# Designed miniproteins, single chains, continued (4): the designs that were tried, part 89

Each design is a single chain, and the fold is of that chain. pLDDT is the mean over its residues in the fold that is shown.

## One batch from the design tools (miniprotein)

Design m15278
Fold by ESMFold2-Fast:
Structure m15278 (fold): chain A 95 residues (1-95)
Amino acid sequence: VEELKKEIENAKTKEELVEILQRAFDEYISLLREKAKKAIEEGNVTEAFVYLAEIIDVELERERLLKDYKAGKITPEQLKERALEVIKRIEELKK
C-alpha cells in the first residue's frame, strides 16, 4: 500500500499511472479472493458471496476504466484519483 502511494506520487506519465492502477486493482482483488476463501472455509456462505460480488463489480470497473483510457476519455489526475480510491479500499479491507 505505501509502495503504491509512493509510485503514484512519482508517476510522470499517464501510462505509468495506468500501470499502478492496474496493480492496485490486482492487489484489491487478491485480498477479496483471500477473504472469500476464508469465509467459505469457515462456513460463512453469505459473507463469501459478498466478497465474490465485489470482485465482479471491481473487474467491471477495471474494464470500463481501461476502455475510457484507450479512448482518450480519462485524464492523468482522474487516473491518480481512481488509484488512490482503490488503495483506500485495500486499507479498509485490512483494517
Scores: mean pLDDT 84

Design m15279
Fold by ESMFold2-Fast:
Structure m15279 (fold): chain A 93 residues (1-93)
Amino acid sequence: SVAEEARRLAELVRELSRKLAEALEAGDDFEADIWLSMLLMALTSAQHDPDPRIREIAREAAERLAEAYAARDAEAVLEAGEEAAERLRELAE
């Protein structure tokens, strides 16, 4: 169901964004690259979802997370990830 897909994606985005932010704060570029790659893979997959709302949230999240990562801004990563997760959780209702 759309609700189950949105919930799983929300939890994944939240978890991976936290790990990415922690790696950025630690200055661990290797670890940060791994978590960003996993995040972008999940969000790119979601951009092919049959629900256009999930596609839009995934596209916007991918753009914001890539920008935050390029700026090495851990707070911006957490903000983008949490906002995307909240929007996805609302779809699960």
Scores: mean pLDDT 87

Design m15280
Fold by ESMFold2-Fast:
Order: structure tokens, then C-alpha cells, then sequence
Structure m15280 (fold): chain A 71 residues (1-71)
């Protein structure tokens, strides 16, 4: 279930962002935004919400990993 996985990742990311220095949190939010733009472009090309959601989950996992490394 990609939707449930995405919700879990968003929740974890929100909690980690509260623990990060403001500057680092802003950097990671910008990275996530760029990754989200890539996922949305894929959706525009394919019309596949599932493919966009998979890319979004991967992007969130990368941001979450970087957030944990910054702690």
C-alpha cells in the first residue's frame, strides 16, 4: 500500500524535521520539493498515479535518510 507507506514517511519526516537545525531542515525541504517536481513530471507524461507515488516514496526515504544522518 503506497499511500499508507507515504503517510508513514511523511509522519517520520515531520518528526525528524522538528529535531534538525532550521538551516538543515530548509535544505532537506528544498531537496524533497525538487524530487516531488520530478515525480509530478512523470505523472504528467504517463498519467500513472502509482508510478508518481513510487517515486514520491523513494524521494521521502532519501530525505529521511539524510535527516537521520544530520542528527
Amino acid sequence: DLVKRAEELVEEAAELMKKLPEEKAKELVELLRKKGEEAYKEYEKTGSFKKMAELGVKAAEEVLKKAKEAL
Scores: mean pLDDT 75

Design m15282
Fold by ESMFold2-Fast:
Formats: C-alpha cells, sequence, structure tokens
Structure m15282 (fold): chain A 81 residues (1-81)
C-alpha cells in the first residue's frame, strides 16, 4: 500500500520556479511518484505538490538548494485506505 506525500514550501513571487523545483525534488528524494504538478497560491506564495510514497505516515523536513537558494520543504505523509 502506498501513502500520499504532500510537499509544501513558501516563497516570494520571484522564487516561485525555484520553489516548484524544491517541492518536486523533495518528493523525488523520498522516492515518491508525483501525482499532481506543483500548485501555486500567488497570494501567499504557497507551493504544494502531491506524490505517492512507501514512507510511513508522518512529517519530514528537507532543505533543497535551487538556484543558489536554500529552500525548506515540509513533507507530510498520509495513509491511503
Amino acid sequence: MRNVAVATTYAPKEYIDEAKKAVEEALREIGARLLSPPVVDEETGKVTAVGETDLPPGEYSFTREVGGRKIGVDVRVYPVE
């Protein structure tokens, strides 16, 4: 059974493309398969991507360096039943 991983970060408008890469790379790092492309809330700078993973449910934190910027990504894993 695969769980759902939700990767989230917040970035200023000028770093949205770097934020999209950071959430995708965080999901890839945990071996997750991307289920949806990154979605951006332009008002808050919230960038979210969803994938499938075999990791146990819980919270995982990652720091990605994209374009010379350190971007923190929070990945929350939910059980699928």
Scores: mean pLDDT 79

Design m15283
Fold by ESMFold2-Fast:
Structure m15283 (fold): chain A 60 residues (1-60)
Amino acid sequence: ASEEEIEALREETIAKFAALGDPELGRMVAGVLERALKEGLITLEQARSAVDQLVADLKA
């Protein structure tokens, strides 16, 4: 993933968790995903899926 794509995912992740009332958790999740993406452990698609799953689980 490009630097711009990683930054966009970071902002989106933080915003989604802030909307749930927990911007601190959003920053932590974004940091973990950013590191994993930069180390090549996951794809951008996998990172987006993980965010969507976590948001859905917190809303359940």
Scores: mean pLDDT 83

Design m15284
Fold by ESMFold2-Fast:
Structure m15284 (fold): chain A 72 residues (1-72)
Amino acid sequence: MLPPPTKLDELMDKLEEALLLPDEKERQEKLKKVEEEIRKYLKEKWGLDDETIEQVINDLKTFVEDRVREKQ
């Protein structure tokens, strides 16, 4: 199994790929799946509570959105 930092980086890359999709429907569907994968990973591997998980997801989304906006 991959160490936690590597898995989180992979999930962030998937989140960026989702945000770069030109089709809004595909983008929303992929974003939902990636967010669910992040929630599951944090809960199962780190035992984080739901409030902390949502905060981490929000922080990751902000970071990735900044990267996507820089490319456009």
Scores: mean pLDDT 75

Design m15285
Fold by ESMFold2-Fast:
Structure m15285 (fold): chain A 72 residues (1-72)
Amino acid sequence: SPEVERLRREIELLRHRLETLETAIGLLREQLARTTDPQERAELQRQIDRLEEDRRRLEEEIRRLERRVREL
């Protein structure tokens, strides 16, 4: 089905975006571990929190599309 193939490609692209987000979060957490300035730590934590929220939304979108593929 062209629809199933389109959805599978969309899921693959979202999974690659998820991997990029996880890498970015890891790097920011590593930077946070080496940072002693309170203002810089707070800014890094805000960035991490935003990316973790983006990751949760992306994981939910992937689950939604995977459910749709299973129903077709």
Scores: mean pLDDT 89

Design m15286
Fold by ESMFold2-Fast:
Structure m15286 (fold): chain A 72 residues (1-72)
Amino acid sequence: MSTEELLAAMNEIMALLEEAKRLLEQGKYEEAIRKAEEARRLAVDVGPPFRSYAEEAERIKEEAEKKLEEEK
């Protein structure tokens, strides 16, 4: 993977994480879960340098899932 491809992937992951956090704050838990899952998948696909982003995405997803469960 080129440096340009790594930077593009990083920017995409960060944008997805930012959007997931925003959706979580707005109470849009299902949408937050979807965006966090997208960020996690991309981070995993890129590999080990992006493990921390995958872990952050998983945390956002877990928080959104817990909030959605509490609303039932």
Scores: mean pLDDT 80

Design m15288
Fold by ESMFold2-Fast:
Structure m15288 (fold): chain A 74 residues (1-74)
Amino acid sequence: KKEEIRKYLSLAASSIAMRMLAAGKGEEAKKLVEQVNELLSKEDFEKAIELIEEYLKKYPSPIAKRYIEKAKKL
């Protein structure tokens, strides 16, 4: 179950990062992925979700939203 949460949140962060790269925000995209991976390694899923949702507001991604919802159900 924890492995599935990590997988879905990582996929959500990557989806947002790809949108950020397309918007010319490559450095911010890299920092987002690094911060999310650090939180996931600590099993701090609540903070990881909060961080991803904050960036989702600026860089909407239906795929990322779907992965976040899947993670929340686990």
Scores: mean pLDDT 83

Design m15289
Fold by ESMFold2-Fast:
Structure m15289 (fold): chain A 80 residues (1-80)
Amino acid sequence: EAPSLEELRAQLRANAEALRREAERLRAEAEATGDEELRERAEKLREAAERLAAIAAAARTEADVPAALAEVERISRELE
């Protein structure tokens, strides 16, 4: 049911990459339009990407998986 350590780390790295790309796109759009909401959204996505990458790096054993998943859940809620 829970992902393995390797699956979790791979998924978090993929999600961090996707969020970083989206943040870069929104930042460019905000710069072009002057939209402060897009700028704030881009910053939140960049911070979320950094946090996901840190979680992936910190997860060393299978015992770390539940705590990592709980932190990912919190980040996901913050992005809503």
Scores: mean pLDDT 82

Design m15290
Fold by ESMFold2-Fast:
Structure m15290 (fold): chain A 58 residues (1-58)
Amino acid sequence: DAAALAARREALARRGQELGDRAAALEAANLASGGALREELERALREFEAVAAELAAL
């Protein structure tokens, strides 16, 4: 079980990192563009929060 838990934690951490990086980049780009990327930012933040919540619940 420990190996399976570690593998799942690593996979979720990688997904969270990628989504978090994307959300941060979109937040900066959205601010710089005056809100042109708001919808994309919202979607990225929702996906990031969902993965972070799943990782936290593990």
Scores: mean pLDDT 84

Design m15291
Fold by ESMFold2-Fast:
Structure m15291 (fold): chain A 65 residues (1-65)
Amino acid sequence: SLEEAKKRLEQLMKEAKIINDPELVSEVRELLKNLDQLSPEELRHRIAELTLKLADKIAEKIRKQ
């Protein structure tokens, strides 16, 4: 549902802020603003892409330590 997508994006934004990635925060913010303009398929695809991008950024930070 649209509400579930919004909650997922809000969670991704919090995680992006914790890792201090301003570009990722910006991408999530833009998607949240345009949530009603996207098809369910496009929304699902973009959420998946952002989720993978966040996971890669977290892995990179762990690997450097």
Scores: mean pLDDT 81

Design m15292
Fold by ESMFold2-Fast:
Structure m15292 (fold): chain A 102 residues (1-102)
Amino acid sequence: EAKLTVEPGVATAEFTFEYKGKKYSIKITVEAGPGPLRIEVKSKEPVELPDEQREKLLALMREAYDAAERFGPISRITIEGDVLDPEALGEFFRELAARRAA
């Protein structure tokens, strides 16, 4: 289950899923604004997600970034949740670095 809320300069994505009988929630907030990019990650533990859930999370992160970026350069990204997939996070940050270098 995924939810995206878009306001001028702020996109908030919420991703809830079940894995091995447990429910997990991840919230991503992307903000446009002046100044250097600040990234904040707040998670309880790293967990390797199945490919299907990892791809869904990556798609949602990309959609939130694109929605906020329409209002200006991104100045803050906050990722918070019960768990964090290091591979998904690493892939997203690689894509982010490439976009900001262009």
Scores: mean pLDDT 77

Design m15293
Fold by ESMFold2-Fast:
Order: structure tokens, then sequence, then C-alpha cells
Structure m15293 (fold): chain A 60 residues (1-60)
């Protein structure tokens, strides 16, 4: 059903968001360069914002 497919897609996106967050944390812990840290933070935040926007659209 469309409802089951939508719920499954939301779960997949939530898992992807967790992976992206975990990757960002690992990269931040591995760097001592403040410019690199800022790049990682901005890229991670942007990717998470896009995923959360997709989740919000599916929940609406």
Amino acid sequence: SMEEERRRRIRELELEAQRISDEGVRQLLATTDPEEARRIQLETAGRLLELHAEIDRLEA
C-alpha cells in the first residue's frame, strides 16, 4: 500500500540522516583544521536539512 511504502521511505531517510550525522561527527573528531571543521559542519547540516525537508513532505 502507499501508506506502508511511505512509512518505509521515512524510516530509510531517518536511517540515512543518522549515518550522515555519525559521519560528520567522525570527520570533526579527526580534524584539527578550523576551516575544514567549518566545511564539514556546513556540508553535514545542509545534507541533514535536505533529508528532514523530504521527511516533512512525506509526513504532510
Scores: mean pLDDT 88

Design m15294
Fold by ESMFold2-Fast:
Structure m15294 (fold): chain A 83 residues (1-83)
Amino acid sequence: MEAEIAEGVARIMMAVGNLLLSKGDAEGAIELYEKALKLLEEALGEKHPAVAEALRNLAKAYEAAGDLEKAKEAREKAEEAAK
């Protein structure tokens, strides 16, 4: 129940982050994806498909912001979370 609510809230945060990213606001998208990631990790643990999705979104936002090292780290963590 609490985990399902957390996942729902995180999905809304990611949807708003996707909208900000589409408008060129990579920094705003990063903030929302980081909040969604923290909420999902606290509710579901580090190895969950929803956590992997948040990390993939964060990697895309870091790439758009020009932070290629953080984008790489987020992608690698997403692959591990999906296992």
Scores: mean pLDDT 84

Design m15295
Fold by ESMFold2-Fast:
Structure m15295 (fold): chain A 86 residues (1-86)
Amino acid sequence: SLSKEELDALAEVTLLHIQAVISRKAAERSKDKEEQIKHYENAIDYYERALALIDAFPNPSPELVQARREIEDGLAEAKKKLEELK
């Protein structure tokens, strides 16, 4: 079972992941280049904040390891899209 600290972290990571996905979808739906850039930058910030929370745990639970993989994939995609716009 997860410790309270890991449960609290997983909840925060989940919220940050949702915010990152919302920002990515906003970027994908925008027709304005500057607006797309802002949304991708917001998504990257949320993903990086989520990774920082996971990185605070030297022996992360399987749940945090799984969350990390999903966040790293989303971060890589957002960074790729942002680079293509610049």
Scores: mean pLDDT 89

Design m15296
Fold by ESMFold2-Fast:
Structure m15296 (fold): chain A 60 residues (1-60)
Amino acid sequence: MREGLPLGRFIPADTPVEEERKMIEEFARRLRRTLVERGLLDPEEAERVAEQVRESLLEQ
């Protein structure tokens, strides 16, 4: 812990915002990978879609 955004298995009340951002970024990475792996989008296009989703969720 103390190496950037500490998480662990429990989330303290002061940490939720930071953990939420990390989860959103991980979700975007998974989405990009899934789109490419399924052949739905090219890597460049999948990255654009994942970035848009990430920004939308972070804006919330």
Scores: mean pLDDT 67

Design m15297
Fold by ESMFold2-Fast:
Structure m15297 (fold): chain A 62 residues (1-62)
Amino acid sequence: SKVDEYIETLLTSPKVSDRLQAVAELGRLGDPRAVPALEKAAAEDPSPEVRRGARGTLERIG
């Protein structure tokens, strides 16, 4: 599914831009199946931009 593809991108892509896009798309889809991956990214992603984006999306959908 699209949700699973974006979850995979968020957790595995070496590119910050790809992970930021995944956060944005997961937010647009609003599927709660993304919540565990977004929580992990908000806590642990090496990029502060990705952590902030994931936190913002969680506040909207989670």
Scores: mean pLDDT 87

Design m15298
Fold by ESMFold2-Fast:
Structure m15298 (fold): chain A 72 residues (1-72)
Amino acid sequence: LIPVGAFRGLTNLQELYLFDNQLTSIPNGAFDGLTNLQILHLFNNQLTSLPSELGNLTKLEGLSLFNNPLTS
């Protein structure tokens, strides 16, 4: 599981790869401040929902969400 604030202060982060990790949830606020994030790979997990702040990642060019049981 990803703890709240796990990526806090990583404002220059451009790529985050979290695929194939059996993640069941991502806490709201986990991606806060990742304003330079361009690539986020969350595929092949067990995610049923995504944190609302994903919409605030305005520089995201590559978002991979396949093979997750998303219901919301």
Scores: mean pLDDT 79

Design m15299
Fold by ESMFold2-Fast:
Parts: sequence; C-alpha cells; structure tokens
Structure m15299 (fold): chain A 66 residues (1-66)
Amino acid sequence: MTKEEGLARAEKLIEEVQNTDDPEKLEEIRREAMRLAKEFSGEDEELIQKVAEVLRLILEKLGHRA
C-alpha cells in the first residue's frame, strides 16, 4: 500500500478505537495497527507515530498493564 493509504488506515483505526469498547474488536484493530507498523518500519515516522497512538488508546481502554 502507499504511504497515503497507510496514513488513512491509521486515522480510521484511531476513530474505530474511540468508538468501541469490545475487547475482541480492540484486539482486531491492534493487530491491523501492528501490521501497518511492520510494513512501514523505519521508513515513515508519521505513520509509526499514528500507529503508536492507536496502540496507546487500545491499552487505555483495555486497562492492560502487563
């Protein structure tokens, strides 16, 4: 996918995280965010930053502290 597509997906994931409290749905979003980070690792700081925001929001909603 292009950088623009990756950024658009990351922004959509942030919105989806904010609109759901379902742990299963949050885990699906987390997996997609991690996949985006892997595909753009080391090449796009802006996309990595947005993926980090998605993951942070998910952890806050899940109350996960492991």
Scores: mean pLDDT 75

Design m15300
Fold by ESMFold2-Fast:
Order: C-alpha cells, then sequence, then structure tokens
Structure m15300 (fold): chain A 102 residues (1-102)
C-alpha cells in the first residue's frame, strides 16, 4: 500500500540519518518525519515550516545539521522558491559546520 511504502521510506531515512549522517535519535526522528510529510504530498511551505519548528526544538549542536537536511527536503519542491534565500543561508552554514566536524 502507499502508506506502507511511506512508513518504510521514513524508517530507512531514520536509520540512514543515524548510521551515515551521525545525527542524534531526536534529530533523526524529526528529519525522517519531515521526509514522510513530503512523500505524503504536503505543500512545500508546510514542510518548510515544520523543518524550521524542528530546528527551534533541537540543541544548538544538532540544530544546524538537522535544519540543513530538513530544508533540503523542502527545496526539492519548486513552491519553496519564495523562501530560497533563507534556506540557502542555512544550507551553506550547515554544510560548513558538517565539514568542520569531519
Amino acid sequence: SHMAKVEEAERKMFQRLIEVAGLSEDAARGVAEIHRLRLLGEPARVVAERALALAESLSVEDRVPASYLALKEALEDPEYQALADRAADLLTAGAQALAERR
């Protein structure tokens, strides 16, 4: 079913975020939930608003990498273009922070 495929995609995203991206469980769960919302066809604006809310709920250390990954999901939708400048700044900051931690 469509829902079973979405649930499997969310589960795989969660596992990858922990094992490959090195996110905390709370950050990985939040990003995976945002990925699920996008797969369910939620508008890009709703996905972006949820991504920003997640960023505000996380510790400073987790905030930048989680925000980067969550906003990347929203940026795959053309409707997000109105927020592109703010997203680009956060993506750049996130990429720099991830590079410095490696």
Scores: mean pLDDT 67

Design m15301
Fold by ESMFold2-Fast:
Structure m15301 (fold): chain A 66 residues (1-66)
Amino acid sequence: MREELIREGRRKLILAASYAQEGDFEKADELAEESVRLFEEAGDDDLARGARESVEQVKKEVEEKK
């Protein structure tokens, strides 16, 4: 069901952003990849693209604050 895939994708994305904020970029990337796959399976290319961009943005902000 599309709604289930989107819900799970959002859960993974939130967790990915949290790990990125903590500086754990490896776990953030793994969870972001899972989130993207779930959104792609749901047929929502905009959410998949947004998930990639969102996690990369958080990683950049963490690095740039140094």
Scores: mean pLDDT 82

Design m15302
Fold by ESMFold2-Fast:
Structure m15302 (fold): chain A 57 residues (1-57)
Amino acid sequence: AAEARELLARAEEALAAGDRATAREYLQKSDVLARKIAAPEAVELLERAAALSRRLA
């Protein structure tokens, strides 16, 4: 849970800094971890990851 949130936050920061490659790496790791976490919190993290993924496209 905490790791997935941290990776997602780092991905968002990297994207804001213009580093899309680093943002993609952290986003992918965060998404994988969030999907393994069976909880309502995982839904929130996956929704944020999807929104970030759309920005990276």
Scores: mean pLDDT 75

Design m15303
Fold by ESMFold2-Fast:
Structure m15303 (fold): chain A 91 residues (1-91)
Amino acid sequence: SGKEEIERAVRLGKEGAKLAAEAQAAGDAAGFAGGVLLALGAALEAYIIGKKYGLEEEAIKAIEEVIEAAKEAGLPESVIKGLENILKAAK
């Protein structure tokens, strides 16, 4: 269902934020990029699923959870801004 797909996107987005933070701490630029792309891609997937299935409220909450995970992980403002731009599109 669309809700299960959004829940999967939240899990992937949070994992992406964690991987990006770990890679940043290790000085691994490629791992950082991979984690950031996973987080952004997951937020975009939640947005698309929300629009497709009329689950905009669930998608907004999902994207907000990924943003909070990225903030807690200490990711750069540029990454947070990218996620916030997806959130603004979802609202």
Scores: mean pLDDT 88

Design m15304
Fold by ESMFold2-Fast:
Structure m15304 (fold): chain A 82 residues (1-82)
Amino acid sequence: MKLEVGDEVEIKSKSGVVLRGVVVEVLDEKTVVVRAVNEETGAEVEITIELSENPEGTEVEIKNLKTGETATGSVLDVKTLE
């Protein structure tokens, strides 16, 4: 999966947290920064995700809402936004 700045995404954690957001930065072919909102709580976060072709050991599933493509990823950083 290739993500571009401005792509709308849904991020689902293994714990059941669902975030909806937009890609704000692409650091490389596998690493993206997403500004997202927790759909249940309204909390805003900036999350850095490394996309993985292997779903083993990944923490999140990411879906591109425009294309419908899905990937798994590892969370590298999370910043809570006020």
Scores: mean pLDDT 78

Design m15305
Fold by ESMFold2-Fast:
Structure m15305 (fold): chain A 67 residues (1-67)
Amino acid sequence: LVKIKEIAEEVIEALRKKGLEETAEKLEKLAEEYPDASVYEVLERLSKLVSEEDFRIAAKIANEVIL
């Protein structure tokens, strides 16, 4: 089970490069508050804070980083 702290920096960087600053900031705060939480738990929390489209992009990037 991959923890958010292992991939957060790379995912946040990729989101910022795509211009998704608000999504990147929200993910950064979640990773700071719950560094030992699984990627899936953090993504579930993020889904309540961002649009469905932005969430889909963030989830895709996270899955690509894990693989």
Scores: mean pLDDT 85

Design m15306
Fold by ESMFold2-Fast:
Structure m15306 (fold): chain A 89 residues (1-89)
Amino acid sequence: DPERAEELRRYFDERLPEFEERLKKIKTAEEAIEFTIEELIRLIEEGRLDAALTLATYLVEKGVLPPEVVAAIEAGDLDRALALLRERA
């Protein structure tokens, strides 16, 4: 969906300096996964659900997250989505 991709791009553009500082401190694949999950939590908490769904779908496709996270976001069950993500952070 072009609108979801554009919202996610704007979200990252707005926070680029924060991401650059965080990325300088990432030394392992586990830390990179943790950072990405933390950003997904932030997207959900900020109500950027289209961007959150795009990122969550990508992470499920890469085997990082279970498909239940995408299902919870699509159902609007944000408490469940956040609980599943916090188990993995």
Scores: mean pLDDT 75

Design m15307
Fold by ESMFold2-Fast:
Structure m15307 (fold): chain A 131 residues (1-131)
Amino acid sequence: MIEELVEALKAGDYDRAIRLAMELASQGKAEEVLEAIKPLYEEARKKGDANALTVYGIVYLALGKYDEAIKAFEEAIKIDPNNARAYSYLGLAYYLKGEFDKAIEYYTKAIEIDPNNGLAHYNLLKALLKK
């Protein structure tokens, strides 16, 4: 399972990687996955691959690793400041941590970059209702 996740990430099969991460998290393997993907994450960061870093952030969210997810999305945004998807998921990570003011800020930024991002609009409304 973990080797299949690493293979999917190396192949750019990110949909498969996210599904495998969710399955491994359900088996209590989140820490083992985090250790296995750390070298791939550092390679993506060194190469300045904002799309790969966004995917690693989503994988970390699937594992319940919110702080690692935040770091990955922040690195993606430093490389590509117009990455509306990274801002949307960064907002979601803060929402899941109960930091609703930060979630609102990042969902708002995602909408400013991509006004047709329906998920960011929906999540912004949910975060506002928590105030």
Scores: mean pLDDT 83

Design m15308
Fold by ESMFold2-Fast:
Structure m15308 (fold): chain A 70 residues (1-70)
Amino acid sequence: MRELELRVLRAVLGGPATAAELARALGVSVGAVSAALRRLEREGLVERDRATGRWRVGSREKVAALAAAL
């Protein structure tokens, strides 16, 4: 798992956030955060809330398995 993907995942674990909020918090571009979020979404680790546009944890089991592997 890439460093940026880990940082984005940890930030989302702290609470639902938009890509712009994550970019501001992590000091990276919105494009870089969006790319990381799309990769995490393919893994089922995060998902986007359609009503709010905020990203949240998709699978707690998959996140726990990743944490155990790190």
Scores: mean pLDDT 78

Design m15309
Fold by ESMFold2-Fast:
Structure m15309 (fold): chain A 73 residues (1-73)
Amino acid sequence: SVSPALVGEAARDLGHPDRAARERARELLLEALKQDPELVRRWAVPILEPLLSHPDPAVVEAAREVLEAVERT
């Protein structure tokens, strides 16, 4: 089941230095968005928006991908 704690942790992990951790977080957020888009908008989006200013382009791209998916729901 999807929870505020789970999506919040995944949103934070999208900024993780380990690529595998970021990929797991991305998949989790996209699955959570399919199950409960309102939960992701409320608990993940405020954490994801600051990641668009992250110095790592891979983090910026991942955050943009998830945020664009949110906008389309």
Scores: mean pLDDT 87

Design m15310
Fold by ESMFold2-Fast:
Structure m15310 (fold): chain A 73 residues (1-73)
Amino acid sequence: APSREELEAEVEVSLLVMKATIYEKMKDYEGAIEAYEKAVEVAESHPALREEAEILREKVEEMRKKLKEAEEE
């Protein structure tokens, strides 16, 4: 069974991902990046969440690309 700390981290990551998804739907890419980056930090701190951390890093890069596209002159 996962440890209490791992379960707490999993819950925190899930909440941060939900927050990031809401920001993304609002086209608030800066807010989405911040939320996904926090989720990556939590996931990277726990070996059980390594796979989630990799997916979340890809989401951060996707959001950064969208932010640049929106801000390009």
Scores: mean pLDDT 82

Design m15311
Fold by ESMFold2-Fast:
Structure m15311 (fold): chain A 95 residues (1-95)
Amino acid sequence: SLERARELLERARRLLEEARRLLREALKSEDLEEAKRLLEEAERLLEEAERLLREALELGRDDPELVREAEELRFELEILRGLLAIARGVLDLIE
């Protein structure tokens, strides 16, 4: 149970790192179509990460360290989600 929860947490962390990378690339892109594609891809990764974090929390509920790490990643996910919404708004303004 805990081993599975830790595996899911690690996978979620990697998805958040990739989503952050895609968001950075989207913000640097001068191609609006490419930027929109990257933001869409980042959103899909955030959705998958959220699912994995929920599953990890269910499996590792009684481990305080795992719960703390999962909550930290959840906070990071919400920040990335907010930044993604802002990025979409910016693209709509320059389109």
Scores: mean pLDDT 87

Design m15312
Fold by ESMFold2-Fast:
Structure m15312 (fold): chain A 68 residues (1-68)
Amino acid sequence: SAKEAGERAAEAARRAAAEGDATGAGVSFWQAYKSGSGSKELALKAIEAATAGDAERAAELAVQAARG
């Protein structure tokens, strides 16, 4: 389901953030939510945080979106 895909992306984002991979965190989040099941705004903010090098913020946004 979309919610399960979001939870997997949030977990992948948390792992990427722990490794300092801000880009991986943002990409993982966007991949799960691109089918419209999550907030597009939260997905874009996660990518923006990732491109700014803020892996922790990207992971937080992914978790927030997965919870709804």
Scores: mean pLDDT 65

Design m15313
Fold by ESMFold2-Fast:
Structure m15313 (fold): chain A 63 residues (1-63)
Amino acid sequence: HMSREALDLEVEIAFKEMQLAIAKKEYERALKNGDVETAEKYQKEISELEAEIDRLRAELARL
């Protein structure tokens, strides 16, 4: 059974993964519409979310 800390990390990871999925869909939509400015904004958000998820997963793996 997970500790409270591990559970909190898992919940945060799940939320970030959901945000990442949404950001990827919006990025694809922006590309299809030729909206370069919006695509760049979501590309940055995707990179930041992926880095944050990797960090949280590393913390979870260390527990």
Scores: mean pLDDT 86

